# Designs tried in a protein design run: designed miniproteins, single chains, continued (2). Part 92

Each design is a single chain, and the fold is of that chain. pLDDT is the mean over its residues in the fold that is shown.

## One batch from the design tools (miniprotein)

Design m7188
Fold by ESMFold2-Fast:
Structure m7188 (fold): chain A 71 residues (1-71)
Amino acid sequence: SMVKALVIATANPSDEEIAAAGEAGRAAEAAGDVVLYRSASEEDLEKALEKALEEAKADERVGEIEVLVFG
């Protein structure tokens, strides 16, 4: 059985966005999904996201990838 990977990326997030990111991550972990947290500057966000997607795709347990970006 395959799991979902949730990639949560943040660039200069507000307090509300930090809270939302944390809630999404906790819900995914409770569901048995893999969670990848990435924090980057706005300039580095795209590159950080690309690397996280490559890591998620390399995980043989992962059948679906969802991406959430905050900031």
Scores: mean pLDDT 86

Design m7189
Fold by ESMFold2-Fast:
Structure m7189 (fold): chain A 61 residues (1-61)
Amino acid sequence: SEEERRERAIASQAAVLLHKGEGLTLDEVRARLRAGGFSDEAVDYAMRVVETGEPPEVYFP
């Protein structure tokens, strides 16, 4: 759905910022995304983006 795509885009962008920008570990990034209220599916997607070095998904409404 569009809501799921938007959530994945936001989560992946946040994950890249936290890991590459702020220097948090992968475990710390995952914990911060969960604390932020992201779904397990969005968190898993975001962690794949960070681990593979792929650009984050961009959501345009």
Scores: mean pLDDT 81

Design m7190
Fold by ESMFold2-Fast:
Structure m7190 (fold): chain A 79 residues (1-79)
Amino acid sequence: SEVEAKVREAMEKIRAAKTNEEVFNAFKEALDILVEAGVISVEEAIGLELDMLGLILDGASVAELQEAAIARLEEILAK
């Protein structure tokens, strides 16, 4: 699907990211795509963003944040 293809592009940006800010921005891009497509609600997207911010505040590495972001997006796409 077009939505899955766009989310997969955002996931590649997450994998290429060098900082937590870059991971977070690419993750937000994927969530915006999913909200626009009606796959998740705005409230669900906010919750997922807050979860990622919590990981950053708790000292997550870029690799840990990438793994968490990709896992969440794969879970959503598997529905």
Scores: mean pLDDT 89

Design m7191
Fold by ESMFold2-Fast:
Structure m7191 (fold): chain A 70 residues (1-70)
Amino acid sequence: METLRITAPVGTQAVALALLALSAPGVKDVKIEYDEEKNTVTITVTGDAASIAELEAWARSLPGVTVERL
């Protein structure tokens, strides 16, 4: 299993990322944290290597999104 941390500004992109993480069949755990002071959402996703790689590639394609593989 792999873990990915995605940080995005609050908005449509963060919602889309959260929905993709929750709906992916290879995802086992999703943690969503809202930082009110920074107005950002941090999504921590744990799953199989293939599902995490797909989420990482998509998240990295979005402007203003930070991605870290744990």
Scores: mean pLDDT 78

Design m7192
Fold by ESMFold2-Fast:
Structure m7192 (fold): chain A 73 residues (1-73)
Amino acid sequence: STTVTVRVVGPLRGRARDRFLAYFSTLPGVQVTPSKDDYYTFTVTIPDGADVDKLLAEARKAADGHLQVLSVS
């Protein structure tokens, strides 16, 4: 699996957070875990065989561009 750490940013980050979470809730096998240190930072676990770059691009679009990728591992 690929683990991606992302942060929702911008002036309407509450709405962007809701859209981000709604997008990933539609995807089978993807797990989203909130950070303990920041309400707007998430760890996303993507299953093997999924197109990580495509999923991140779609997530950024769902969040109106207000999504920052912090790390990919």
Scores: mean pLDDT 80

Design m7193
Fold by ESMFold2-Fast:
Structure m7193 (fold): chain A 70 residues (1-70)
Amino acid sequence: MSDDEIIDELNRLLVETSDKKELFDLNMEAGAIVLAIVTYKVMGGELSDELRERALQVIEEIKKAIEKLK
């Protein structure tokens, strides 16, 4: 998954979970990760492997939490 694909997926999940109080902590962390990625892109840098792995982990955690709420 590219940096742009990670941002797109996180933004999609942020919109999907914005009204879900139960997912507030994950939603907040996802927002912080998007801000970090956008900041690195604006500075002309590449994502660290650690930030990239955490972004992918948060995506999976949100997907799992949404599935649990159904």
Scores: mean pLDDT 77

Design m7194
Fold by ESMFold2-Fast:
Structure m7194 (fold): chain A 95 residues (1-95)
Amino acid sequence: MLSSEEVSNLIDELIEALKKAEVEKANSIIKELQEKASPADIKSALLPKLPELEKAMLRLLLLASEEDRVKFNIQLSKLLDKAGVSNSDIKSAER
């Protein structure tokens, strides 16, 4: 089981991986959060980071291949569903 501090650190690592278009690393971090983190801890760590996450995701969508984007979107959707965060909430934080 991950601590709240470990969850927060993994969310920061996820954002950095997305900024670098490191899709495999991003997917690995998402999988660890899904398997080992509580939904409440994920939501608490993600909500204040949504603007940073959205900007990093836009960069990934521009730089990554379609196959990598599909793989990432599947994993991200599972994480957001677990945390109770909608894609609409992320898009609204883009500005």
Scores: mean pLDDT 76

Design m7195
Fold by ESMFold2-Fast:
Structure m7195 (fold): chain A 78 residues (1-78)
Amino acid sequence: KVEIYEKAAKSSEELARLAREAARDMERKARETEQTGSKESADKLYERAKEMDEFARASEEQARQLREQAEKLKKEEE
């Protein structure tokens, strides 16, 4: 039971890292798009990057809560 929460926490941490990487990639693409004169498209990519960064932080908070639940359950079982 506790292991399920620990595994879920690690998965959420991995998702957070991937989301941060995606956010940076989107920012790079936004910059490239801006250089080609498509400023509207670049703005949308910057917005997407911000959303991915927000998702990453939310996923890290989820992982934190899952770890807390794992510790709580461990205490309840003992």
Scores: mean pLDDT 81

Design m7196
Fold by ESMFold2-Fast:
Structure m7196 (fold): chain A 51 residues (1-51)
Amino acid sequence: SPMELTKQMMVMMSDYTDRLLAAKRQGDEEAVEQVLKEFDQDYAKLKQQYD
């Protein structure tokens, strides 16, 4: 359902925001890149389930 998609997306964005901020605070550019790649992959999978 659209509401469930929105809820899952908000949870996912919150988790990835925390991970991204942690990586940036450590100056770990490789971790930043990895977090962004994993976000894109998870977002695509989540969207596909509800699209």
Scores: mean pLDDT 81

Design m7197
Fold by ESMFold2-Fast:
Structure m7197 (fold): chain A 80 residues (1-80)
Amino acid sequence: VTDEEIDEALALIYAGVTLADGKHVGPEAALNEALDILEKRKDTDPRVPLMLKALSELADRLGLPDIAERARKGYEEAQK
């Protein structure tokens, strides 16, 4: 169900942040999985656009410009 998919996306975002904060490698994998979940729901769940915006800002802070751009594009498309 949609709420469980959103909870999974949030858990993946949290995992990505935890990996980055610990000087670990691979936060991109968790954040890309979160983006895949959110992009499937961007036109059907009103929470998803705000989550995409937050993920874009988070990815910019983590130095992940490809993920930030993907999230920003999803946010802009969801506003139409």
Scores: mean pLDDT 69

Design m7198
Fold by ESMFold2-Fast:
Structure m7198 (fold): chain A 92 residues (1-92)
Amino acid sequence: SSLEEQIKKQMEEFEKKLEEARKAGMPEKEIKEMRFSAEVIAEAQLMYAQGASYEELAEFFEEKAEEAEKEGLEKLAEELRKAAEYLREKAA
């Protein structure tokens, strides 16, 4: 799928921007949050394009929220759980 290739290219370009931001003095926690968020969005876009339901996407965001929490990204974990709730409402 050309979408997979486009997402991969976008993520590579994003990683270059994160390295520039790191060199400019952006805190490591913020770099980590931005990378994690971008990866979750990229995977969700691919899942949706492959026919994932809103319920399946909500479950994915819930799983990623748990991972974010374990990584010390508590605010991002909360935001991902709120996104999952919104998707579950859309599934109903």
Scores: mean pLDDT 86

Design m7199
Fold by ESMFold2-Fast:
Structure m7199 (fold): chain A 97 residues (1-97)
Amino acid sequence: SEIEELAKRAEGLLVGSAALASATGEEVQKLVEEAARHFREAWELYTSDPSKAAEAVELLRRAAELLREAARKGTPELQRVMEEAVEALRRLAEALE
């Protein structure tokens, strides 16, 4: 499924962002952890009840906003990975609409 592949990509990029954020600073780490939490809530919500796709999309968009904030405070390498994660979350949200 394209949706499942997009979700796996987003999860992988969030895990990578969290690993890099832990070396960058506490504020950046907290933003990435909150983004990952919103992603997990969105994915669980959608997979348990597809009729709640709109609510899942809102959570994914919130996760992307948190990652954009983290990217602005991070290193260039972290910014690149986070920008890829933001795009993956955006594509997943679009696919759920």
Scores: mean pLDDT 85

Design m7200
Fold by ESMFold2-Fast:
Structure m7200 (fold): chain A 91 residues (1-91)
Amino acid sequence: DKALEALRLLEEGRRLALEGLRSGDEEKILEGARLLEEAARLFEELGQHGMAELARRLAEIALEALRSGRYEEGIARIEALEAEVAALLAA
């Protein structure tokens, strides 16, 4: 099931990116971003544009944090985006 695969990639990519940002592990940040980009591609193939945009934005935040060295800002931005999505789902 491509939808379940995309969700697994989203969850794993998010987890690795956050772990990498918290520990300063560049390899984990890069792998997390890669998995998030793969999730975005699969969501686009499934016509789930909102989920694809979420995955892509998470990858962009992780890569920007890596590039700038501003890991705490990257963590805060990811957590803020997730809180916004959770609030929308609760409405």
Scores: mean pLDDT 87

Design m7201
Fold by ESMFold2-Fast:
Structure m7201 (fold): chain A 94 residues (1-94)
Amino acid sequence: SMQEVLNLMRAISVSSTAYLLVRSPHLPEAVKEAMVGLMIADLRSIRETITDPEAKARVDELIARLERLRRERAPMSEIADIIFEATKVIREAI
């Protein structure tokens, strides 16, 4: 469906942004935190369009883990790994 194609494109975009953040360690912390917040918002938006309840629940779990890692100020590489997993779940649910 068109929604599945859009979800795939959004997942790729989020994944690419996470990759660029890991490769840009000297960005100001406020910018990194804002970009992580935007990626989480994008994942929440994609989640609302997922019809598979198992995939939707898995994305919810990963978003909750991202919010926890963000609060704990975990390394960006660890945050990115969870974002990559969330985008993989989305791509495989299409």
Scores: mean pLDDT 86

Design m7202
Fold by ESMFold2-Fast:
Structure m7202 (fold): chain A 77 residues (1-77)
Amino acid sequence: SEEELKKQKEEKLAITRKLLAQDLERMEAALSAATKNEQERIENQLQLEKIREDRAKNIASMEKGLDNLIARKLAEG
């Protein structure tokens, strides 16, 4: 059903977001441990912000892809 497909989409996106958040937390910890001075801290913060933006765009793209798949699957039934 449409409700089941939407639920599967939401669950998949939630799992993906959770895994990416855990991965980002590990990267933040690793960069923090490696940071030697204030300049490196700022550079690392900017790098992490870019990664967050890129991942947010990828999640949005994934959501659109799933919406298109759901629409196609419903049209075929």
Scores: mean pLDDT 84

Design m7203
Fold by ESMFold2-Fast:
Structure m7203 (fold): chain A 72 residues (1-72)
Amino acid sequence: MDPVEEAERLLEQFRAALAAGDYATAASYYMKLHGLVDKAIAETTDPEEIQRLERIKSEADALLRAHDAAMA
């Protein structure tokens, strides 16, 4: 499986879980996404792939921050 495609799928699952209020499932997808991205970045030398993976991770982080702000 392409790491970028898998990261995009995990991001969609994370977003859906957050929207559903399923925070335990959201946390699981968030951890899987971060682990996948960190591993893929460590294993690739392609700057474009690294940029795509970092953008996906950044979007997940932004979604988490927005959720935390809304719950405060």
Scores: mean pLDDT 81

Design m7204
Fold by ESMFold2-Fast:
Structure m7204 (fold): chain A 61 residues (1-61)
Amino acid sequence: SAREAGEGAGRVAAGGGDLHGAAASAYTGIMNPEGAQAAARAAAEHPDDPEAAARAGTLWS
């Protein structure tokens, strides 16, 4: 539905950053595990904050 689609878009923005942070944590676990996990945690704590989600995603990209 439109409501679920809108909620999905918000989830993609927040979830994508959170997922990217988790993936970055796995990849940078060799070099900087705390930095990547801190970014992922910040995105998880602020699902409505696109900057936190983008920051976590940027670590992965």
Scores: mean pLDDT 52

Design m7205
Fold by ESMFold2-Fast:
Structure m7205 (fold): chain A 65 residues (1-65)
Amino acid sequence: SLKKQAEELRKKAEKAREEGEKYYKLGKELKTDSTKASGYYILGVGYYVEAELYEKKAEELEKKL
């Protein structure tokens, strides 16, 4: 069903946000290595973008209910 598909996409979005927060935290902890910190922030942003894409797709499915 569309509802079940939307729920699974929201779960994927939540997991992507958790990964993004993890990398963002790692970046904050690397105060002495700006290059590694920047790399972790870029990874975190990538996961946040992935989460937003899953959330958008879930919203599109929910509108069809």
Scores: mean pLDDT 83

Design m7206
Fold by ESMFold2-Fast:
Structure m7206 (fold): chain A 65 residues (1-65)
Amino acid sequence: SMEKLQEIQKLLGTKVDSAEEALKLAERRLAGLEEAMRNIPELRPLAEKDRPLIERALELAKELL
């Protein structure tokens, strides 16, 4: 639905045109977040704040597929 896609856009802070695009973006952001936390431990507090938003976006994208 458009409402879920709009929620995903708010959670990820960027425009996405499809559920497939949203899924790929959310997966890439989670992978990047994990890598950033391994390489820059100082980012952990910010990463822990962003993680649930990205995970929620991933969940919604999967529900739309």
Scores: mean pLDDT 82

Design m7207
Fold by ESMFold2-Fast:
Structure m7207 (fold): chain A 90 residues (1-90)
Amino acid sequence: MLKERIEELVRRLEEVLRELGLEDAIEKAEEIASILKDELVRLVVKAALLAGVLARLGVGEELVEEVAEAIESVAEEVEKKAKEEFEKAK
């Protein structure tokens, strides 16, 4: 579900950027993300880069917030796994 949520956010970010005529920014984000081997990591990086462009332009604040929430969800899963390992080691 998290991967699907981030894929939908990337799609929505790309739609907004295309409406603004900023297809070159989409292409550059894809180029940067493509160096990463893991699909989920690529999607997270692409979402962060595209949301960063919108934030810098002062556009799409709601979508930028949704991206921040999705990234926080990824961080929470990492924290949860770290806590589970720590508790198991006690």
Scores: mean pLDDT 79

Design m7208
Fold by ESMFold2-Fast:
Structure m7208 (fold): chain A 120 residues (1-120)
Amino acid sequence: DYLTRLLEEARALIRNRDRAGVLARLQEALARDPNNPENLAERILYASALAALGRREALEKQGITVSDEEAITLMALEAARSFELLGYHEWAEKIRELFKITPEQEAAYEALVAEAEAQR
């Protein structure tokens, strides 16, 4: 399964804290035809991985310890949210299943995003 392979590659990049590798993969995906729907999953997932690595760095600078699995969960939450908002419900569900995302984790993440946007 293409998505499962893509998710395992993204997990490895996060575990290795390989921001440059994530950026290179995202740049490659963005250079392909933007109207190709098969390429959308790569764009969303690598953009979500980049966001998760950035969030991890920001939290660790504040003295908060973020595990590899917590960073991977942040990527999965962002990717599932992005797919859902774009109408790709089957891909969002697949990410939830593969990363064992709970409804409580998604509700908490959505609340944090909404609070951050409201406080701007």
Scores: mean pLDDT 78

Design m7209
Fold by ESMFold2-Fast:
Structure m7209 (fold): chain A 81 residues (1-81)
Amino acid sequence: GSMLEKKLKEFAEEVVRLAERLGNTILALIAATLRLIGRYLDGELSEEEYNALLELLKYALKNTKPGDIKGLKEALKEALK
């Protein structure tokens, strides 16, 4: 992989550790997005898989209300694989 892909993945892992330590859903969502981009750039995801996971994260962001917390958690689980 490129150096940029490696740096992006390393940064995403640091954000994940911070999110876990703080219990912070917003930081976890940022980390999930960065990991998703890194996986796509490394060729680990097809364009179709990348777009599907990106749409899931967009849906979670758009529908982030107290009642929609379950959807956000599911999106984070998929993106943080």
Scores: mean pLDDT 66

Design m7210
Fold by ESMFold2-Fast:
Structure m7210 (fold): chain A 115 residues (1-115)
Amino acid sequence: MKKLIEKYKKVVKKLKEARAQITDLYIQAKRSNDAQQKQLLQQIADIFRQLSDYLRSQGMNWFSDRINQMVDQIDDYIRQGDLDSAFKTVDKILAYVHELIRMLELEIEQLEKQM
């Protein structure tokens, strides 16, 4: 049980770090011209892919697959020049990451109460 709690705490830390970094880039992108928005959205997509790879390495394949599906949609919208839809998809992934953090923090609390 202690190893599972430590694993979930490390995952939560990584999710929070990724969310903070992506939020900073998102705010910067919203204040930028179209060419800079495209570049920053590509950086955001890369961070989400790295986060997805990390989740997969932790055995969280379902969450990894869900994030990758949404990141593929960002890449498609960027390719089409539909930056508004790309930003909306970033918002959806950030909401999903936020709910995943909440779920894992609740699971950590429940596991700690059983120890």
Scores: mean pLDDT 88

Design m7211
Fold by ESMFold2-Fast:
Structure m7211 (fold): chain A 67 residues (1-67)
Amino acid sequence: TKVRKYTLPDGEVIITTVTYDENGNIVSVDVEVYDAAGNRLELSPAVLSGRMLLGAEENPPVALTPV
Protein backbone atom coordinates (compact mmCIF):
# COMPACT_ATOMS: atom_id res chain seq x y z
CA THR A 1 0.00 0.00 0.00
CA LYS A 2 1.23 3.48 -0.95
CA VAL A 3 -0.22 6.77 0.31
CA ARG A 4 0.41 10.00 -1.63
CA LYS A 5 -0.51 13.52 -0.54
CA TYR A 6 -0.85 16.27 -3.14
CA THR A 7 -1.54 19.94 -2.33
CA LEU A 8 -3.07 22.06 -5.09
CA PRO A 9 -2.04 25.74 -5.50
CA ASP A 10 -5.42 26.86 -4.13
CA GLY A 11 -4.86 24.87 -0.93
CA GLU A 12 -7.05 21.86 -1.74
CA VAL A 13 -5.45 18.58 -0.62
CA ILE A 14 -5.82 15.22 -2.36
CA ILE A 15 -4.74 12.03 -0.58
CA THR A 16 -4.53 8.93 -2.76
CA THR A 17 -4.14 5.45 -1.26
CA VAL A 18 -3.18 2.73 -3.73
CA THR A 19 -3.21 -0.91 -2.65
CA TYR A 20 -0.95 -3.35 -4.51
CA ASP A 21 -0.91 -7.12 -4.52
CA GLU A 22 2.24 -9.24 -4.00
CA ASN A 23 3.16 -8.85 -7.70
CA GLY A 24 2.83 -5.06 -7.66
CA ASN A 25 -0.50 -4.95 -9.48
CA ILE A 26 -3.03 -2.36 -8.37
CA VAL A 27 -6.02 -3.98 -6.61
CA SER A 28 -7.74 -0.83 -5.31
CA VAL A 29 -7.47 2.95 -5.33
CA ASP A 30 -8.99 5.19 -2.64
CA VAL A 31 -9.03 8.98 -2.93
CA GLU A 32 -9.76 11.51 -0.19
CA VAL A 33 -10.22 15.21 -0.94
CA TYR A 34 -9.93 18.09 1.54
CA ASP A 35 -10.88 21.65 0.69
CA ALA A 36 -8.61 24.65 1.35
CA ALA A 37 -10.14 25.09 4.83
CA GLY A 38 -9.26 21.50 5.77
CA ASN A 39 -12.76 20.07 5.55
CA ARG A 40 -12.94 16.51 4.28
CA LEU A 41 -15.23 16.02 1.28
CA GLU A 42 -17.26 12.81 1.51
CA LEU A 43 -17.61 12.23 -2.22
CA SER A 44 -18.76 9.12 -4.06
CA PRO A 45 -16.17 7.45 -6.31
CA ALA A 46 -17.92 8.82 -9.41
CA VAL A 47 -17.82 12.41 -8.10
CA LEU A 48 -14.24 11.90 -6.89
CA SER A 49 -13.18 10.91 -10.42
CA GLY A 50 -14.36 14.31 -11.62
CA ARG A 51 -12.00 15.93 -9.09
CA MET A 52 -8.92 14.03 -10.27
CA LEU A 53 -7.00 16.75 -12.07
CA LEU A 54 -3.81 14.74 -11.39
CA GLY A 55 -4.99 11.54 -13.09
CA ALA A 56 -1.65 11.15 -14.87
CA GLU A 57 0.38 10.22 -11.76
CA GLU A 58 -1.58 9.49 -8.57
CA ASN A 59 -4.35 7.65 -10.38
CA PRO A 60 -3.94 4.77 -12.84
CA PRO A 61 -6.82 5.99 -15.03
CA VAL A 62 -5.13 4.95 -18.26
CA ALA A 63 -3.22 1.67 -18.27
CA LEU A 64 -2.45 2.17 -21.94
CA THR A 65 0.87 3.80 -22.79
CA PRO A 66 1.73 5.24 -26.21
CA VAL A 67 3.80 2.82 -28.23
Scores: mean pLDDT 61

Design m7212
Fold by ESMFold2-Fast:
Structure m7212 (fold): chain A 65 residues (1-65)
Amino acid sequence: MEEEEWAERLAEELKNAKDDAERGVVISRFAQELAARLAPTLDKETIQARLVRVVNRALKLEDEK
């Protein structure tokens, strides 16, 4: 549920990015924010795997909308 909500938010932010450089900044900032929120409860390996899944879902949602 939270993962899907984060993916939808990222997809919307990516859609508003004007070029590939801004898209990179959006993804980087989002990854840092999500990692910071998960760091108290999850290990680095689990956080990295979740970030990859969220980004991949966001890109798929962007293509579908």
Scores: mean pLDDT 76

Design m7213
Fold by ESMFold2-Fast:
Structure m7213 (fold): chain A 89 residues (1-89)
Amino acid sequence: MEEIEKLKKEIEEKTELLTLLERISHDPLTVLPEEEAQKLWESGFAPKIFQINLDYKDQPEKAIAAIQELFEEAEKEIKKAEEEIKKLE
C-alpha cells in the first residue's frame, strides 16, 4: 500500500524534474533559482549538472550533450517506477 504511494510520488517528482532539465538542456550554463536547484539536489541530478558545468565550462556544446543524456536517464527512471507500480497492482 505505502510502496505504491511512494512510487507514484517518485514519478510525479521526476516528471517535474524532467520539465526543469528541459529548460537547462537548451543552455546548460543557465543559473537556476534556489528552489529549483534544491529540487535537483534532492533528486541527485544537481551533482551531475554541477560536474558537467565544471568539466565543460569552455565547451558548451559538450555540456549540452551531457545534459541531454541526464534527460534520458531521468526518463528511464520514470519508466522503471511505472513498471514497479504495475507489478504491485
Scores: mean pLDDT 69

Design m7214
Fold by ESMFold2-Fast:
Structure m7214 (fold): chain A 98 residues (1-98)
Amino acid sequence: MSAKELQDRARAEVAIHNIEEGTRQALELREDPERVARIAEAMGLLTRQTVKTTTLESAKQVYEAAMESARELGKVPSAAEAAERLRRVAEEALREKE
C-alpha cells in the first residue's frame, strides 16, 4: 500500500464516521422529514466528494457506508425518498470512478 493510499484511507475513515453519525442523527430526528432530508443530502455530498477524491479501495468503503445508511433510512417511511436519493448518489459516484 502506498503512502497516498494510507492518507486516502484516513480521509475515508473520517467520511465513514460522519456518515454513521449523520445516519444516527437522521434516525433520531425521523419525525422531522425536512431535517432528515437535509442530513441525507449532506451525507450524499460527502459520499460523492470522498468517493471521487480517494483511491478505489477507500472509495468502496465509503460507498458501502453510504449504502448501509440508505438501507437503514429506507426502513423509515418518511425518510424513504431521502434514502433512495442517497443510494443513487453513492452508486453513481462509484460508477463514475470505475
Scores: mean pLDDT 84

Design m7215
Fold by ESMFold2-Fast:
Structure m7215 (fold): chain A 75 residues (1-75)
Amino acid sequence: SSAVQREAYRLMLELARLLRKFQEAVKAGNTEEAKKIAEEIRRLVERIRELMPQLSPSVQATAQNIIDLAEKELE
């Protein structure tokens, strides 16, 4: 449905915001904040993964690309 695609895009935008904040925390040397943000990112990735079977192939591809970026940032 258009609603589930819209929700997926909302979650992807939130993931992008958290990745930016994660990088800011890492650059500041704020290890405790970075750990908390990393946990939020992991939970959000799981939520996007749950929606995958309901997404169109193009939206699935976009979501997978953002998840792959997030996984790289957390290594």
Scores: mean pLDDT 88

Design m7216
Fold by ESMFold2-Fast:
Structure m7216 (fold): chain A 76 residues (1-76)
Amino acid sequence: MQQAQQYLQQLVDALKQGDYDSARQYAQQLGQALGHPGLEAALLTVIEQAEAGKLDPDTAVTAARLAFRTVAARQA
C-alpha cells in the first residue's frame, strides 16, 4: 500500500511536468504493485489522452487518483 501511494505521487508529478515516459513507467509499476492490470491500462489511457492534448494535466491527475482510489478500496 505505502509503495503504491509513492508510485501514485510519482505518476502525478510526472503528469504535471509533461514527462509522459516517466508517467508510463510509474503507471506500470503501480499496476504491478497492486496486482491490477486494469489499473495499468486505465492509467496508460489517461496518459495517452494527456500527451495528445485531449486532457489537461489537472483533469489527468484527477482521473489517475480516482482510478487508484477505486482499486485501493477493493483491496481494503
Scores: mean pLDDT 81

Design m7217
Fold by ESMFold2-Fast:
Structure m7217 (fold): chain A 59 residues (1-59)
Amino acid sequence: AEEAARAAAEAAARRDVGAAARGLSQTHKMGGYDAEQLAALARAAGSEAGARAARTLSG
């Protein structure tokens, strides 16, 4: 869900990568987005750390 990606981006911006990874993992598991879509949403939210977390979950 987009909400999970935005929450993950906010957590990453606060240097809370663990929370960001958990949020992105849940969204990916639900099959709503792939890692590339999650990274795009994290960037739209203004968080490069969130985008990196999304790419990490893909691999």
Scores: mean pLDDT 58

Design m7218
Fold by ESMFold2-Fast:
Structure m7218 (fold): chain A 107 residues (1-107)
Amino acid sequence: NISEEEIEAQAESIADRVLSLPAEKRREALDRLQDLALYFPSEVIHKDLLDQVLALTPIEELKYGAASLIATKLKDLPGKRFLHREAVERAARRVAEALGLDLRQLP
């Protein structure tokens, strides 16, 4: 039971965090945000992966970080430690629109 309001609120929060980065980092952060949605194909994404995206962690480290977090048996409830993948995808669209950029076509 994930509300549309919860997804939209997460999308807005994620987009605001990316757009608050220095201008020279926003394009790379957008690319990594799209990669996060692509390489973590769960309906929920651990919030620590968003922090790594905002730190511009290399894609190879992000992939290893995602695999490690998936392998971890976390006891956190949905909505406290997790972002919805749809919220991450919506955030990427919002950031692209705000920057006047086209989203990369995902496979």
Scores: mean pLDDT 69

Design m7219
Fold by ESMFold2-Fast:
Structure m7219 (fold): chain A 83 residues (1-83)
Amino acid sequence: MTLDELIESMLEYYKEVYKASDELLEVYRLALKAQIYLNENRLDEAKKYLEEAEKLIKEIEDKANEKEKAFLEGIREGIKSMK
């Protein structure tokens, strides 16, 4: 299994179990990509994906429901811990 296949499998699980929107899944995909690049010591690429994830969170958080807001806050806290 490739890392991309693993990411897509995790996103499909979140979509099915949590009924996550495509926008919410995209935030999660960007955060997972950032974590992978951090693990590979590719800091510039990781930072780019973290910035893209933070931008998307800001754009969608206002229209998110309470469960989605909790999920986005979890991702945001994860991003802060990676910096």
Scores: mean pLDDT 72

Design m7220
Fold by ESMFold2-Fast:
Parts: sequence; structure tokens; C-alpha cells
Structure m7220 (fold): chain A 89 residues (1-89)
Amino acid sequence: SHVEAEELYELLNLIYEDSLKLAKKEKVIKAILEGIPSFVEEAKKEGHLEVTIEALLKFLKELEEIAKKEGNEDILKEIKELIEKLEKL
């Protein structure tokens, strides 16, 4: 459901914002990118892959804009590669 994807997107943003209170932005983003494959596998197993992919794509596109503004080319490349992989699912 699109509504469920929006709710998950909002939750991802809250987790991101709370994580920024405990660690530097680059470290937070890297940890999120490393965790996404496992999150996708769990969502597929539980039968809500489509909702999870929709929420993650929205979230990653926002992180892409942040990485562009900060000039972090390495993180930007990783985000773009992950977006392309998720769009093929």
C-alpha cells in the first residue's frame, strides 16, 4: 500500500534524524547503506517487499540530494548504485 510505504518512509527519516544525534552524518549514512540489503531480504521473506522498496527508494533519493549538496562523491555513488539495484526488483 502507498500509505504503508509513506509510513515506513517517515519511520526511516525519524531513525536517521535520531542517529545523527549519536554519530556523524557520513557514518550514519554508511551504516544505513550497509543495512539495506538485509532489510530488503527480511521484507521479501515477510511478504511486504513492494512497500519496503517504495519507502527505501523515496528515502534514498532524499539521501542522494544530501550527498550532492555536501559533495560526498563516494557516498553519492553508493546511493545511486543501490537505487538502481532496488528499481530492478
Scores: mean pLDDT 83

Design m7221
Fold by ESMFold2-Fast:
Structure m7221 (fold): chain A 65 residues (1-65)
Amino acid sequence: EVEEIIKSLSPELAEAARLVARGLRNGDYEFGGIEEALVLAKVSGLSLEETRKAIAEVDKAIEAE
């Protein structure tokens, strides 16, 4: 389910979402991981709004695992 959501995103958002999903599962990010994702988006030049929505979908899917 998480992988299906990630595959539905643009390539840039998919890569950011995979990194956040890995961090959330492994405890590399603080619970939620959203702040870290927004920092990554800023550095990578991604839209903050699009990144926020993509991360919310991934976070929801991880909670369902």
Scores: mean pLDDT 63

Design m7222
Fold by ESMFold2-Fast:
Structure m7222 (fold): chain A 89 residues (1-89)
Amino acid sequence: QSLLTQSPSSLTVKEGEKVTITVRLGDDSATVQWKKDGSPVKGTVSKAGGDYTLTIEKAKPEDSGVYYVEATLSDGTKYFGKETKLEVK
């Protein structure tokens, strides 16, 4: 199912900058869990039109890592998101 996307694939930001990562599921009723290096992420999550966005308001060097989504769609389909590599300088 190649219609599900996560963006961006990689980004580099300075400490204190705002970071957004969006996954497009096309399902407003999905259960979404954001992961960083295999651990749950704390951050602001918003949804609009089937898109789910993680926002990190002030990036820290410790926020560097590989981000992905584990999602369960409304029909019970489990989706494993593509990875986003974040580097904070």
Scores: mean pLDDT 76

Design m7223
Fold by ESMFold2-Fast:
Structure m7223 (fold): chain A 59 residues (1-59)
Amino acid sequence: MDAIIEADIRYWGNREKRLQAIADELKKLGLSDEETRELLRSLGYSDKEIDEVLELMKK
């Protein structure tokens, strides 16, 4: 819970930049939607965050 609160504070300030950077890198790697979901889950991202990265990859 404490780690989540600390991550939320930092993430709120730079969340869009972080997700955009992840989306850009994954798009460059040519990963499928399924591969992207599995990779991000292995890194500890939530399903909601994964869906947001996938939406950013469509742009």
Scores: mean pLDDT 71

